# Ledger of designs, part 54: designed miniproteins, single chains, continued (5)

Each design is a single chain, and the fold is of that chain. pLDDT is the mean over its residues in the fold that is shown.

## One batch from the design tools (miniprotein)

Design m17961
Fold by ESMFold2-Fast:
Structure m17961 (fold): chain A 77 residues (1-77)
Amino acid sequence: SALEEGLRLLEEGSRAYEAGRYEEAARLALRAAELLREVDPRLAAIALAAAARALRLLGRDEEAEELFREAEELYAS
């Protein structure tokens, strides 16, 4: 299911982040957000925030800020 796949991608992204693979962590979290958006908006918001955090560590602050805003909007829904 999209929920199961999304949660698996979040777990993989978390492991990539802990390993310092921030580009991979951001990619996995963004894929998780896409899958989770229609089934669990709050989990999608968590995934967007995780991607934003990884992008910030890469110095991609503008993209990270946009994703944090999107996550806040989605969580408030």
Scores: mean pLDDT 89

Design m17962
Fold by ESMFold2-Fast:
Structure m17962 (fold): chain A 63 residues (1-63)
Amino acid sequence: MAAEEAAKEELRERLLTEEGLSEATVDDILQGLDYLGVKVDEEVIERLLTVIRNGRAESEAQR
């Protein structure tokens, strides 16, 4: 549906621009969500970004 497509596009933009991920990494993430049958919406976007940011912070803290 149009809303899901818009949410996927927002997630893609935020991963590329705000998180600085490569296009290949973003494509892998989106393909993974599709494979798992996860519908992308605002809550999924927020949760995924939180997981990515926390994972990055934890990796930095362990050094």
Scores: mean pLDDT 74

Design m17963
Fold by ESMFold2-Fast:
Structure m17963 (fold): chain A 100 residues (1-100)
Amino acid sequence: KERELAILVTALGIQVAAMDFARELGDEEGYRSALEGAKQLIEDILKLASTLDKETAEKVVREVARIVAHHPELQEAGRKAASKDPFLKEAFDKAMEELA
């Protein structure tokens, strides 16, 4: 599970970088594709995190919050996905507040 999470979190970072690069190129289709990929990864990461111990889940949520800190659409996706678990919701909200 931890190795799978590390891969998914890394993939999220790659999708965010792809979004930023597509925007610089004016590639609206590439931006939308990367955005949808990032949203799906956020859902998968937080679903997997909800099955872990609270300490590990909190670390994963903080890393997701850090990656999406400058992307409002991904912040909304993160809050929505985290809201399915009360602990993850609180951890995500706290991480976002600390990054503001």
Scores: mean pLDDT 85

Design m17964
Fold by ESMFold2-Fast:
Structure m17964 (fold): chain A 69 residues (1-69)
Amino acid sequence: NAEELIQKASEHIREGLVHLQRARAGDTAALPAARAHFEEAIKLAEGVSQWTRDVAERGLAEVDALAAA
């Protein structure tokens, strides 16, 4: 079960990074999708994988920084 949650969180991190890369290239319309994926990854990793949660939190922090610029 924990493995399934980590796998799902990792899939969301991958999708979040795709949208985040798009936003870094100037498509700020991609930021809400990146945020949603990282937030879902954090929820799935909660209490299951600290490392996976930390990766997702870092992604969310980058989304927040770009949204504030």
Scores: mean pLDDT 87

Design m17965
Fold by ESMFold2-Fast:
Structure m17965 (fold): chain A 74 residues (1-74)
Amino acid sequence: SKALELLKQAQEAYDAGDYEKAAELAEEAGRLAEAAGDNTLAAQAYAFAAYSYEKLGDKEKAEELLAKARELAA
């Protein structure tokens, strides 16, 4: 799954302290998972993107993505 591959790359970027790259890769993983109908994976990816944006200080973007993750997980 390309979405899983991107989410793994996002986690690697996060561990390296590259929160901007982690957020970008996790958002793309979320979009691809949504397009594939995998709402569970999409929710996980968007939540990870949100945590990456929190590290960047972008609280507004983080809250938007967390809200989206909650809707997909419901």
Scores: mean pLDDT 88

Design m17966
Fold by ESMFold2-Fast:
Structure m17966 (fold): chain A 78 residues (1-78)
Amino acid sequence: PLSERERRYLDAITRLVKRHGSATVADVARELGVSQSTASRELRRLEEKGLIESERAPGGYRRYYTPVRELEAAVKAV
């Protein structure tokens, strides 16, 4: 089960991915009004749970993606 906090982060990432194709730590931090260190830790936890994916971008920051296709398939399956 997802916590309320995890749902808020997933919702923010989904919105950012729809608008920009990916979400950075800075974008999530701004969207939710939290520090970049707080956002970075929570995003890492979500990635460890397999709920989001990430890649390292040039310049040392990470880009995060929701598995939108997999999420759509899961929603359709219920």
Scores: mean pLDDT 73

Design m17967
Fold by ESMFold2-Fast:
Structure m17967 (fold): chain A 74 residues (1-74)
Amino acid sequence: SAALIEQLREEAEEATRKLIDYIEENNLSKDVAKALVNAELKSLREDMNKRGVPEEVTEEIVEEMRKKLEEFIK
């Protein structure tokens, strides 16, 4: 449902915000930040798959978060 997809987006946005805060608070280098971003996107994908979220929905949300994180670290 649209409501479930919105909830999943909000959860992913929360995780993304926490990762950004962690990178900033610890003054991490761009290389380390990129590694953490890749790990987080993989973790989000695996978590949604484990929760039975359809692959197309998972990919849509992961792509939205990837764009936000890539914009932040550039």
Scores: mean pLDDT 82

Design m17968
Fold by ESMFold2-Fast:
Structure m17968 (fold): chain A 61 residues (1-61)
Amino acid sequence: SHMELTEQLLEEVERLKAEYEAGKISIGEFMERLIELAKRAQELNLQEALEKIGEVLDSLA
């Protein structure tokens, strides 16, 4: 279950990244949605997903 939830959440991150790179969403919207996913990962104790989202956010700083 944790692995399946982690994979689903990381797929959402990749989808958001693709939308940002395609110019469909702003950097502000991309960061806001990533922060929301990070909060969800923290609530569900999905450490691998949280670390990956943190890496993406750090790359945008």
Scores: mean pLDDT 84

Design m17969
Fold by ESMFold2-Fast:
Structure m17969 (fold): chain A 53 residues (1-53)
Amino acid sequence: SPVEEALEALRRAVEELRAAIDAGDEEAVREAQARLDAAIDRVTGPGGTVISG
């Protein structure tokens, strides 16, 4: 399911961000945040936002 794949990517991005924060690696945190933002966009999607209007 596209939704399941998007949720898996979101879960992975959250784990990567948490690991980067725990490691104190600012570059890794920045990259993980970018991946998390992309994963959130994939989950919430343009389709959901369009119907909300």
Scores: mean pLDDT 75

Design m17970
Fold by ESMFold2-Fast:
Structure m17970 (fold): chain A 119 residues (1-119)
Amino acid sequence: MSEEEIKKLTEEAEKLLREAQRVYGRVNAEADRIAAEDPSKAPYARKAVGYLGAAVETLKRAVENLKKDPEKARISLEHAATLLQEAADYAKKAGLSQELVDEINRLAERARELAEKVK
């Protein structure tokens, strides 16, 4: 990849990371509320938060590696997409809002699209 392509991909990945962090805050708050209101949903809520948290940390590694090791960054973006899909599945099982589930699924799609651009 060119230096200009790496810069553009880094900016897109940083934007995705910021959006994932915002969604994480909202999911964590709603998961806490659901777990308090319906203890039977607490395990699903905890898994949704856990997978989304892991996705955020994986996206941080992708951003850090885009300039240093693009292949490692691609693998991290692919892994983040998988973690985001798991987070969305558990969020749905926990009974989180469809809006939040859809936002997590859009983050997963964007992570996958970014991974495809890393060569």
Scores: mean pLDDT 90

Design m17971
Fold by ESMFold2-Fast:
Structure m17971 (fold): chain A 50 residues (1-50)
Amino acid sequence: SMEEKIKEISEEYRKKLDEIFEDAKKNPGNSTKATLSELRRLRKEIAKKL
């Protein structure tokens, strides 16, 4: 069902989001712009799965 698909995508999104923020913590030289770029990339990946 659509609900099941959304749940699976949501779980994958949560894990990838955590990875992006963990990378930001480990690389303090990264700018806010760099983090936002990664978030925009993730948004595009999610859109392809919907």
Scores: mean pLDDT 75

Design m17972
Fold by ESMFold2-Fast:
Structure m17972 (fold): chain A 82 residues (1-82)
Amino acid sequence: MEIEREVAEREKLIEEAVKKLEEAGEDAELARLRMEMQLEVWKLKKEGASKEEIAEFLREKAKELEGTPIEEELRKLAEKLE
């Protein structure tokens, strides 16, 4: 199983993307949270999680981040699961 290695590679890509966004004057903190959540979803899918389990995970994370812009995005992402 190579999930841990793939996670590390994706974390590196997130760091590079965040750095690029910071250089461009973008909201790097919000983007980092978004990409980290996408990575967790990817990890869950690799572990065989159902879309129902992924939606539940996103809903729980949205509740933890209540009152932030990322909360709204996570809720919408959970609703959008195909």
Scores: mean pLDDT 76

Design m17973
Fold by ESMFold2-Fast:
Structure m17973 (fold): chain A 55 residues (1-55)
Amino acid sequence: DVLEELIEYYLENKDKLSKKELIEKLNEILKKNGAPDYEVTEEHLKDLEELSKEI
Protein backbone atom coordinates (compact mmCIF):
# COMPACT_ATOMS: atom_id res chain seq x y z
CA ASP A 1 0.00 0.00 0.00
CA VAL A 2 1.56 3.26 -1.21
CA LEU A 3 -0.17 5.27 1.51
CA GLU A 4 1.32 3.01 4.20
CA GLU A 5 4.83 3.55 2.75
CA LEU A 6 4.27 7.33 2.66
CA ILE A 7 3.06 7.44 6.29
CA GLU A 8 5.95 5.23 7.48
CA TYR A 9 8.56 7.35 5.68
CA TYR A 10 6.95 10.55 7.00
CA LEU A 11 7.00 9.32 10.62
CA GLU A 12 10.61 8.08 10.40
CA ASN A 13 11.98 11.23 8.74
CA LYS A 14 9.76 14.20 9.74
CA ASP A 15 12.22 15.29 12.47
CA LYS A 16 15.33 14.64 10.32
CA LEU A 17 14.43 16.34 7.04
CA SER A 18 13.16 19.78 6.01
CA LYS A 19 9.62 20.04 4.62
CA LYS A 20 11.09 20.49 1.12
CA GLU A 21 13.30 17.37 1.43
CA LEU A 22 10.42 15.37 2.92
CA ILE A 23 8.07 16.33 0.05
CA GLU A 24 10.79 15.44 -2.49
CA LYS A 25 11.40 12.00 -0.94
CA LEU A 26 7.68 11.24 -0.63
CA ASN A 27 7.27 12.07 -4.33
CA GLU A 28 10.11 9.62 -5.11
CA ILE A 29 8.14 6.90 -3.27
CA LEU A 30 5.08 7.69 -5.42
CA LYS A 31 7.17 7.42 -8.62
CA LYS A 32 8.63 4.09 -7.43
CA ASN A 33 5.08 2.76 -6.95
CA GLY A 34 3.94 3.79 -10.45
CA ALA A 35 2.14 7.01 -9.49
CA PRO A 36 4.42 9.75 -10.96
CA ASP A 37 1.41 11.96 -11.80
CA TYR A 38 0.50 12.31 -8.12
CA GLU A 39 2.30 15.10 -6.30
CA VAL A 40 2.78 15.40 -2.56
CA THR A 41 2.45 19.03 -1.47
CA GLU A 42 2.73 20.78 1.91
CA GLU A 43 -1.05 20.29 2.37
CA HIS A 44 -0.58 16.53 1.98
CA LEU A 45 1.97 16.58 4.83
CA LYS A 46 -0.85 17.77 7.11
CA ASP A 47 -3.00 14.85 5.94
CA LEU A 48 -0.15 12.39 6.62
CA GLU A 49 0.28 13.86 10.12
CA GLU A 50 -3.42 13.27 10.86
CA LEU A 51 -3.29 9.72 9.45
CA SER A 52 -0.12 8.99 11.47
CA LYS A 53 -2.13 9.41 14.70
CA GLU A 54 -3.85 6.09 13.82
CA ILE A 55 -0.60 4.02 13.54
Scores: mean pLDDT 74

Design m17974
Fold by ESMFold2-Fast:
Structure m17974 (fold): chain A 79 residues (1-79)
Amino acid sequence: SGHDRAVEHMRQAFEHYKKGEEAFKKGDYETAIEHLEKSIELLERAIEAARDDPELRRAAESGKEYVEKKLEEVKKIKE
């Protein structure tokens, strides 16, 4: 189902987000950016899968906006 696919994509996006945060805290900005970009891609897939599920789609959209903001913060700090 679209719901199950969206939930799985969101779970994978969260795992990449966590890896991105860990890399950022260690000063590995290139790895942080890579994981945050993968998280965004997975959230886009979740939005598409949740097309007919408004609550889940909103959750995925909010998650994507949050990760995109984090990605821009990391890019701004990157030396």
Scores: mean pLDDT 88

Design m17975
Fold by ESMFold2-Fast:
Structure m17975 (fold): chain A 59 residues (1-59)
Amino acid sequence: SPSKEEIEAEIAISLAQMFLTLKPNPEAQRLLDQAQEALKQGNYKEAKRLAEEAIRAAR
């Protein structure tokens, strides 16, 4: 079963992807790319943090 941290990271990345689809932002895209790399490496807390930063940058 996925961990709580993994689930939270995946949700945050999905929300960031939605925001960037509606309003593209190069800074937010860079942060989202870093979040996806952190998720791939198993760094779930870092992935969530970066995805949340991407959402903030997109607003």
Scores: mean pLDDT 88

Design m17976
Fold by ESMFold2-Fast:
Structure m17976 (fold): chain A 77 residues (1-77)
Amino acid sequence: VEAELRRLDEEAQRLGAQAAEAYAAGNYEEAGRLLAEAARLVEEAAELLRRAGAPQEVVDRLLALAEGLRRLAEELA
């Protein structure tokens, strides 16, 4: 679980960096797409943590982060 969470975190960070680069280049559609993909990885991490018995507060915070990323992606579409 921990190794899988680390991989998801690293990929989400990479997508976030790519989204920032796309945004800086004026490619808002690509930035939105990358943020939506990052949101899905955060949701997957939240599900893994829930199954592993993590505190509900931690799971809820990750789901809130994913929702924020999705909303930002929608605004950039």
Scores: mean pLDDT 83

Design m17977
Fold by ESMFold2-Fast:
Structure m17977 (fold): chain A 74 residues (1-74)
Amino acid sequence: EEEEKIDRMAEGILEASGLPPERYEQARRAARVTLLAHRIMKLRPDLTPGEIGRLVASKTLEELEKIVDELEKK
């Protein structure tokens, strides 16, 4: 499931970055954003990585999830 992937990625981020367990929620948020960015990149091959990066930086998690849902609906 997506939550399992997010949890695994968050653990990897903490390990690689040497962050303490207290930063788990921060790592989990970063993992969720990364997965949404990858899904948008796959659904919108017309966008460059830089454009996807700007979209991710300018939108909330809720807005990014809505964008992915609308793209997958088509």
Scores: mean pLDDT 74

Design m17978
Fold by ESMFold2-Fast:
Structure m17978 (fold): chain A 81 residues (1-81)
Amino acid sequence: SEEDLKKAEELLKEAKELLERAKTEKDILSLIGLALRAIGIIIESELLLKKTEDEETKKKLEEAKKIAEEALKIVMEKLKE
């Protein structure tokens, strides 16, 4: 639906902003917050992927998920240090 496409676009925007923040953030509590947000985007994208048949929406959700997974990886590496 058009509503699902808009939600996918919002998740993609949030994922991109999260990735940018993950690269620059050094505060441990902020990094934990970013990790939780990344997990939220991954889960919501996965749930929407199970409901939608729209190709464009699926592409944006898959991209949002991949970007959020990249952000989570960066954050988790920083938290191990």
Scores: mean pLDDT 88

Design m17979
Fold by ESMFold2-Fast:
Parts: structure tokens; C-alpha cells; sequence
Structure m17979 (fold): chain A 56 residues (1-56)
């Protein structure tokens, strides 16, 4: 599942994803949190699902 950052995001581990950055959702950790990988940088972190626009 793929997504785009709706805004500049700081993940739980401190990784920064910029607005419009393309992300892969690797794992759903609950109703509000997902683990993502940047398709541009390869960095992984945990972010709020509400900060993402899901694309399929």
C-alpha cells in the first residue's frame, strides 16, 4: 500500500518526511499508527495514518 505525506511529518523515531513525499506502508500498528518507508530516501519510521493520503 502506498501513500503521500499530506504535510511535513516528524516520525516517532525522529525521521523527517516532507509534504508530497511518496511512502510505502509496511505495517499497520493500530488504528492511528503505521510504519512507513520513504520511496525517495529509503528511511523508515512510525507516523500517524491521518497525516498520510493513501494511494493504490
Amino acid sequence: MYAVAKKDIVGAGGEVFKKGEKLEILEELGPRLVKVRSLETGKEDIVLKSDLEVIE
Scores: mean pLDDT 85

Design m17980
Fold by ESMFold2-Fast:
Structure m17980 (fold): chain A 92 residues (1-92)
Amino acid sequence: SIEKKYEEELKKIEEETEKILKIIEEEEKKLEEEFKEEEKKLEEEGASEEEKEKFERKKRIAEEVIESLRYMAESIKKLEIENLEKKKKELL
C-alpha cells in the first residue's frame, strides 16, 4: 500500500528530526554549564568591563548558533515531508 509506505517514511523523518533536536538540546545544556563556570571565574578573578562584554558577546553568538541549528533541523524536516507528499501525489 502506498499509504503504508508514506506513513513509514513520515515516521522515519519525524524520528530522525527528533534525534537531531535532542542532540542540539544536549549541546545547549553543555554550553549553558560551561558559560556558568566561565561567569563564576570572571566574578572571582575581578574581570574588567571589556572581558565581561567579550564573554556576553560569546554567549550571545553561541545562543544564536543553537537557534540556527534548530531552525535548520525543522526546515530540513519540512522539505523532506513536502518531497514525500509530492512523490505520493505522483504515484496516486
Scores: mean pLDDT 86

Design m17981
Fold by ESMFold2-Fast:
Structure m17981 (fold): chain A 65 residues (1-65)
Amino acid sequence: SSLVEEIQRLAREYTEALQAGDLERAEELYKRLLEVIERALEEGVLSDARVQRTEFELKLWLKLA
């Protein structure tokens, strides 16, 4: 799914922004990431068994960041 790929991409970019010390960019990426996750949940994209594992990993990762 394009939404799952977008979530993974945004999560990676967020980590890179944090590593670079760019907190302003990290905040923007975090907000965008939450928006896309919400859209994916509304669309039911994250309800598939395969996709739910990715969602679990990404949400755990977000809580640690």
Scores: mean pLDDT 70

Design m17982
Fold by ESMFold2-Fast:
Structure m17982 (fold): chain A 92 residues (1-92)
Amino acid sequence: LKEAEENYKKGLEYLEKGDYQKAADYFSRAGNIYYQSGDKKKAAEAYTLAGRAYFKAGNLEEAILMYQKAIELDPSNEEARKLLEEAQKALE
């Protein structure tokens, strides 16, 4: 899954630089590749990071969508559930 790992690494690089939209795009791509490969846990982790990046970009609706995807793939992901609640409150 080199392609997924490379997209994930790019996401981290852009997140560190404050380019939240690019970070979200790369984490979302990584999540999609992990999901297609059957790695639901890594897909959920990548979607959670995509959601965090969308949230920082002010794109609350996309953040909520990403956290929901993460929770569906890994219901035990407490971080995604907590971040979903935060994003929903911010949208209010």
Scores: mean pLDDT 87

Design m17983
Fold by ESMFold2-Fast:
Structure m17983 (fold): chain A 62 residues (1-62)
Amino acid sequence: SMMEKVEEIFEREREELRERAEELTEEAKKTKDEVKKTQLAVSAALLLAMAGESKEEIEKAL
């Protein structure tokens, strides 16, 4: 049905956001620049929030 296709698309979109957040978190760990590190961590947290992750999971990215 159309609703099943929409749900599949939304789940895929959420998975892509989570994967992107993980990439940014890993880049933040490798970065020595404190400003860039903070920017990457905040960006990862925002992507996790968009993916519908819990407050606890979002805070782990910070």
Scores: mean pLDDT 83

Design m17984
Fold by ESMFold2-Fast:
Structure m17984 (fold): chain A 58 residues (1-58)
Amino acid sequence: KEVREELLKAIAEVLNAIGKLIEAELAGDEEALKAAEEELKKAKEKFKKAVEKAEKAL
């Protein structure tokens, strides 16, 4: 139950970070690009942990 919610939230965070990165690239906003890269890094770490937790539950 909780594992599924964590996985879905982690996936949503990765997708949101990618969206922000694309928007920053298109706008040429270097500060927004750096912020989006940092968010993507955090989202990837969270996703990796969620996947490990899900694999253990299966």
Scores: mean pLDDT 80

Design m17985
Fold by ESMFold2-Fast:
Parts: sequence; structure tokens; C-alpha cells
Structure m17985 (fold): chain A 65 residues (1-65)
Amino acid sequence: MMKELLEKLKKFRNELEIGALEVALAVAKHFGDKELEKKVYKKLSELYKKMGELEKAKKYEEKAK
């Protein structure tokens, strides 16, 4: 019961971090840093996986290859 509230709070925090990573991705793309782009994609994949968004996680995992 209390753990359900904690799960919702974790999702909020993860969504904020995803937003920050999307901004970092735009910056990496602007600088043409492909290595940084891969790192950002990997982090996005891990966060979506942690949130249970497996399809989104897989998309970013493919982009990180």
C-alpha cells in the first residue's frame, strides 16, 4: 500500500530525469558527439526499463548500438 505511493513518486522522478536526458541528447546532437548520444540513449533505455516501459526501453537500446 505505502509502496504504491513510493512507486508513483519514483516514476515522477524518473520522468524528470528523462526530460533532462532528452535535453542532453539535443545538446550532444548539436555538438555531433556520437559517443555522448550513445551514452544518453543507454541511460534513457535503463530508465524506461526501470519504469516498466519495455517497448520504449528497447527502442533506445537499439539506438545505443
Scores: mean pLDDT 78

Design m17986
Fold by ESMFold2-Fast:
Structure m17986 (fold): chain A 85 residues (1-85)
Amino acid sequence: EKRIEAARRAVELAREAGLEEIARLAEEGLRALEKAKEAAAAGDAEAAAAGYIRAIGDLLEAALLAEKNGLAEVAAAALEALGGK
């Protein structure tokens, strides 16, 4: 849940900054985390792993683009969603 909350914060902050591409990537990562959580709860380890791998890719790209645009808070939120600060 805390990772999903961090991903939502990254989406909100990116949208407030008017950077729709970063917001789109953060939203894709959020959806992937939500799907991974649902799959894990259903006992589908393969689907959970696939969703988490997708979330890593999307959220890392969002964080990198946020860094390039000087949006430290968006980058921090995206990295927090990955749990690997």
Scores: mean pLDDT 81

Design m17987
Fold by ESMFold2-Fast:
Structure m17987 (fold): chain A 68 residues (1-68)
Amino acid sequence: DKLEKLKELEKKIKESEERLKELMEELRKAKNADTKEIARLVGRILREIGDIIEAELELEKLKKELGL
């Protein structure tokens, strides 16, 4: 069911955006942390951004297939 997949993608994007917001707050608070901890947080942020972009591209493709 393509409609179920659309809802799952929208939920995945929302959850990833919420995690990204939390990670950005951690990074803001960790400005005085060591370089390794900052690099770890930046790496996690980049992974969440990648997941959001991938899910949004799949969502756009699916919406076009559904005539939305």
Scores: mean pLDDT 82

Design m17988
Fold by ESMFold2-Fast:
Structure m17988 (fold): chain A 69 residues (1-69)
Amino acid sequence: PTALAVLQVLLANAATGLTIAELAAQTSLSKAHVAAILASLSAQGLVAATVSGSTTVYSLTAAGAAAVA
């Protein structure tokens, strides 16, 4: 599933987090697809979004990391 690919890429980059553009590049998905997946995962508490200036960075929660492991 595409959601699992997004979670796995976020797990690989857990120390820094990733933007939508970076996730799209690493998963070979469109930015719209990644945004939809991230919205669903954030609603489930598996992903957290942090806004720093004009950039939004997404990272796994502890629950998200456990779900992928």
Scores: mean pLDDT 79

Design m17989
Fold by ESMFold2-Fast:
Structure m17989 (fold): chain A 63 residues (1-63)
Amino acid sequence: MKLPKFKLLTKRKPKGKYVLVIYEDENGNIRAALIEASEFEKYAKEVEDENGNGAVVLDIPEL
């Protein structure tokens, strides 16, 4: 699966093989995708959002 560069707006740690990720695209639109938990853990970085809430960013290299 090819994933765009985006920031995740979710606090949930993946449980099981797949995780639902909610993210903001480059244009500020909120989107959702299902990805494999292994891909999420491999590329995900935990950060704090503007309100001090835990958030995750996906830093996936372009193919």
Scores: mean pLDDT 53

Design m17990
Fold by ESMFold2-Fast:
Structure m17990 (fold): chain A 66 residues (1-66)
Amino acid sequence: MEKLKEKALEEGKEHAKKLYEEGVSVEEIKELAKGYATYMVNELGLSEEEAKEIEEELIKYIEELS
């Protein structure tokens, strides 16, 4: 579980960074991060709590890009 959570966060951060470099707004990237959390619960089988932790960490990272 821990390794899957860490990998999901790492992939989310890489994708967010790419979108920012492509000129997507921080606000749009944050909306995509929320969708990613839903995907993690429904498709990857992560708990709602684990997905929430990843979402919060990812949003923090996205805010640090600006």
Scores: mean pLDDT 79

Design m17991
Fold by ESMFold2-Fast:
Structure m17991 (fold): chain A 55 residues (1-55)
Amino acid sequence: SEAQEYLKKGFEYESQGDYEKALEYYQKALEIAKKEGDKLMAEYAEALIKILKEK
């Protein structure tokens, strides 16, 4: 899904230490997941955003 592609991009940036880019992509994934009605993916993206903001 489109949300899944954005999550993958976010993960790539996070693994590189680019937390700003990772956050942008996780937020995009969340927006798309909500629009698609994918509750599981939306919850996953929200969890990733929350964890990243704690850094």
Scores: mean pLDDT 84

Design m17992
Fold by ESMFold2-Fast:
Formats: C-alpha cells, structure tokens, sequence
Structure m17992 (fold): chain A 100 residues (1-100)
C-alpha cells in the first residue's frame, strides 16, 4: 500500500513537475527496491543511473555529490540514509530547474 501510494505520487509529480519523468521513475524504483529488500547492488545501479541522468541534464556538483554519498551509504548498509540523500539530490535539481 505505501509503495503503491509513493509510486502514484511520484508519477503524478513527474507529469506536473518541470523535471523529466525518467528521474521520478528512477527515484520511485529506488524507493521500491529499498522497501522490498532488493540486493544492495541493484540499489547502487539505480543510484548510478540517477547520477548519470542528472549529470546529462546539467545538475549542480552539489546534487551529484549527494548521489555519490547515497551510493556510499548503500555500500555501508545504510539504505535509509541513501534514500534521504537521493531525495535531497532530486529536490535540489528540481529547485534548480523550476526556480522554486
């Protein structure tokens, strides 16, 4: 239920936000992977994909650094910190794009 609610919210935000739908989809997949207890290697791959997408879209060095810290958090076994850092990176990028 929570996973479905998060997915619906992210899909709705992607359609109405100034950011690309692909970024919101990757973040949703990341949240689902963490909540369902996916292999840490899959979580790292999702974070690396988000980092590549953000870099291609011209995200700030600060946003990219947050994703690098999220990847290190996963490798340290701290999935909750990884989600917080990934969410912060997406939020920072959205503010840069939308001038929120």
Amino acid sequence: DLEKKVQILKENLARNATGPPELEELFTQLVVAVLTGSDPSEVVELLEEMRRLLEELGASPEALELLDQAIEAVRAGDLETALVLAGAAVSLFARQQGRL
Scores: mean pLDDT 75

Design m17993
Fold by ESMFold2-Fast:
Structure m17993 (fold): chain A 75 residues (1-75)
Amino acid sequence: SDMDRFNQVMSQVMQSLQQQIDSITDISQRDHAGDLARQLMMRMSDYRNQLRNGGDVDQIIQQVQQDYQQVIDQM
């Protein structure tokens, strides 16, 4: 289902983010990365709501991947 595809991508993104954050040894940088991850999770909640309201899953997944890359680039 579309929701299963979305949840799979979300799980992969969350695992990747956790791995990146776990690699940060500086406390301030790790806190900053944590804040970015929390903001991304809030956006993922909005994307899930869009999908529930009939949004296109392929377009939503593309947006999630783009937002994830922006977060990684800021870490």
Scores: mean pLDDT 86

Design m17994
Fold by ESMFold2-Fast:
Structure m17994 (fold): chain A 72 residues (1-72)
Amino acid sequence: SDFEETLEEARKLKEEGKRLLEEGDYEKAAEKFEEAKRLLELLKRVAPPEFFPELEKEIEELEKLIEEAKEK
């Protein structure tokens, strides 16, 4: 399923970003979080509206992680 595959890809990028944060590579971490956010925003365009609140929460979490990485 395209939805599940894209969601899994976004989550893998988020985990890569978290690893990079732990390693002190803040710029690369931010890039990974931004790419994960982009994929989730693409999912909102094709997903049923019932998934929007959940996707929006995950996007908000990524926005917080991006802010954290950029302020380091």
Scores: mean pLDDT 84

Design m17995
Fold by ESMFold2-Fast:
Structure m17995 (fold): chain A 74 residues (1-74)
Amino acid sequence: MSKEEIERLLEKFKALKTQVEMGVAIHDLLLEANKENAPKEIIEKLEEALRAVMEGRLEEARKLFEEAVEELLK
């Protein structure tokens, strides 16, 4: 996944308002991160973000997703 694609995904994610939309976006990035053998720390942050959105902790999910995206862009 290119840096431009990851940045666009983050912008789209910030506009999402529902748990379902946020969950799909996090899950899609988690699949791509696993496919590209991203560092375990990034995988774990995305898994925690997915759990947070499923539990209705949307602000925690946003923070974890943004942190994971920032690490992927390095």
Scores: mean pLDDT 79

Design m17996
Fold by ESMFold2-Fast:
Structure m17996 (fold): chain A 109 residues (1-109)
Amino acid sequence: MAAEQAERDEFVSAIRKAVRDAKNAVEQGKGKEFMEEALENARKLIEEARKHLDTDPERAYQLAKEAASYVAAAHTAAFLLGDEDGLVESNRLGAEITRVYEEARAALA
């Protein structure tokens, strides 16, 4: 449906913006600070999403989706910086987001 396509297009746009912001931060010599802030924001959003899984799975889904944008930003910055710890942590957080998505979808079905 048009609404599903619009939501998907909005998410893809958010990921593209996150990647662009990460590239700009690295080019400006602020890549490490940007990466660390993005990882911290992703962790906080994943924690909040988990709190909502039992009471508001739609909210949990939206928080996990927002966390995915921060993980994409952090992963891009880590890759460009050659920061192995940042790559490992962003991959770990990405796996946690996938689990929250699966649990939220199961609760909404």
Scores: mean pLDDT 84

Design m17998
Fold by ESMFold2-Fast:
Structure m17998 (fold): chain A 58 residues (1-58)
Amino acid sequence: SKEIEEIAKKLGVPVSHVEAAITLLEAGFSEEEVIQFLKLGGLSEETAKKVVREAKKL
C-alpha cells in the first residue's frame, strides 16, 4: 500500500521490513520480538523501533 511505501521511504528501509512488522504484530508477537526479528534482518535497534512505531499506527 502507499502508506507502507511512504514509511519505508521515510525510514530508509525495504518495504518488506515494514510489511513483516505489520504481519508479526497482527499475529500477536510483542513489540520486543518484532524489533529482534528486524535486527536479524539487518536493521539497527533504533531503526527497528521506528518501524514498529509506524506499523502500530496502521
Scores: mean pLDDT 86

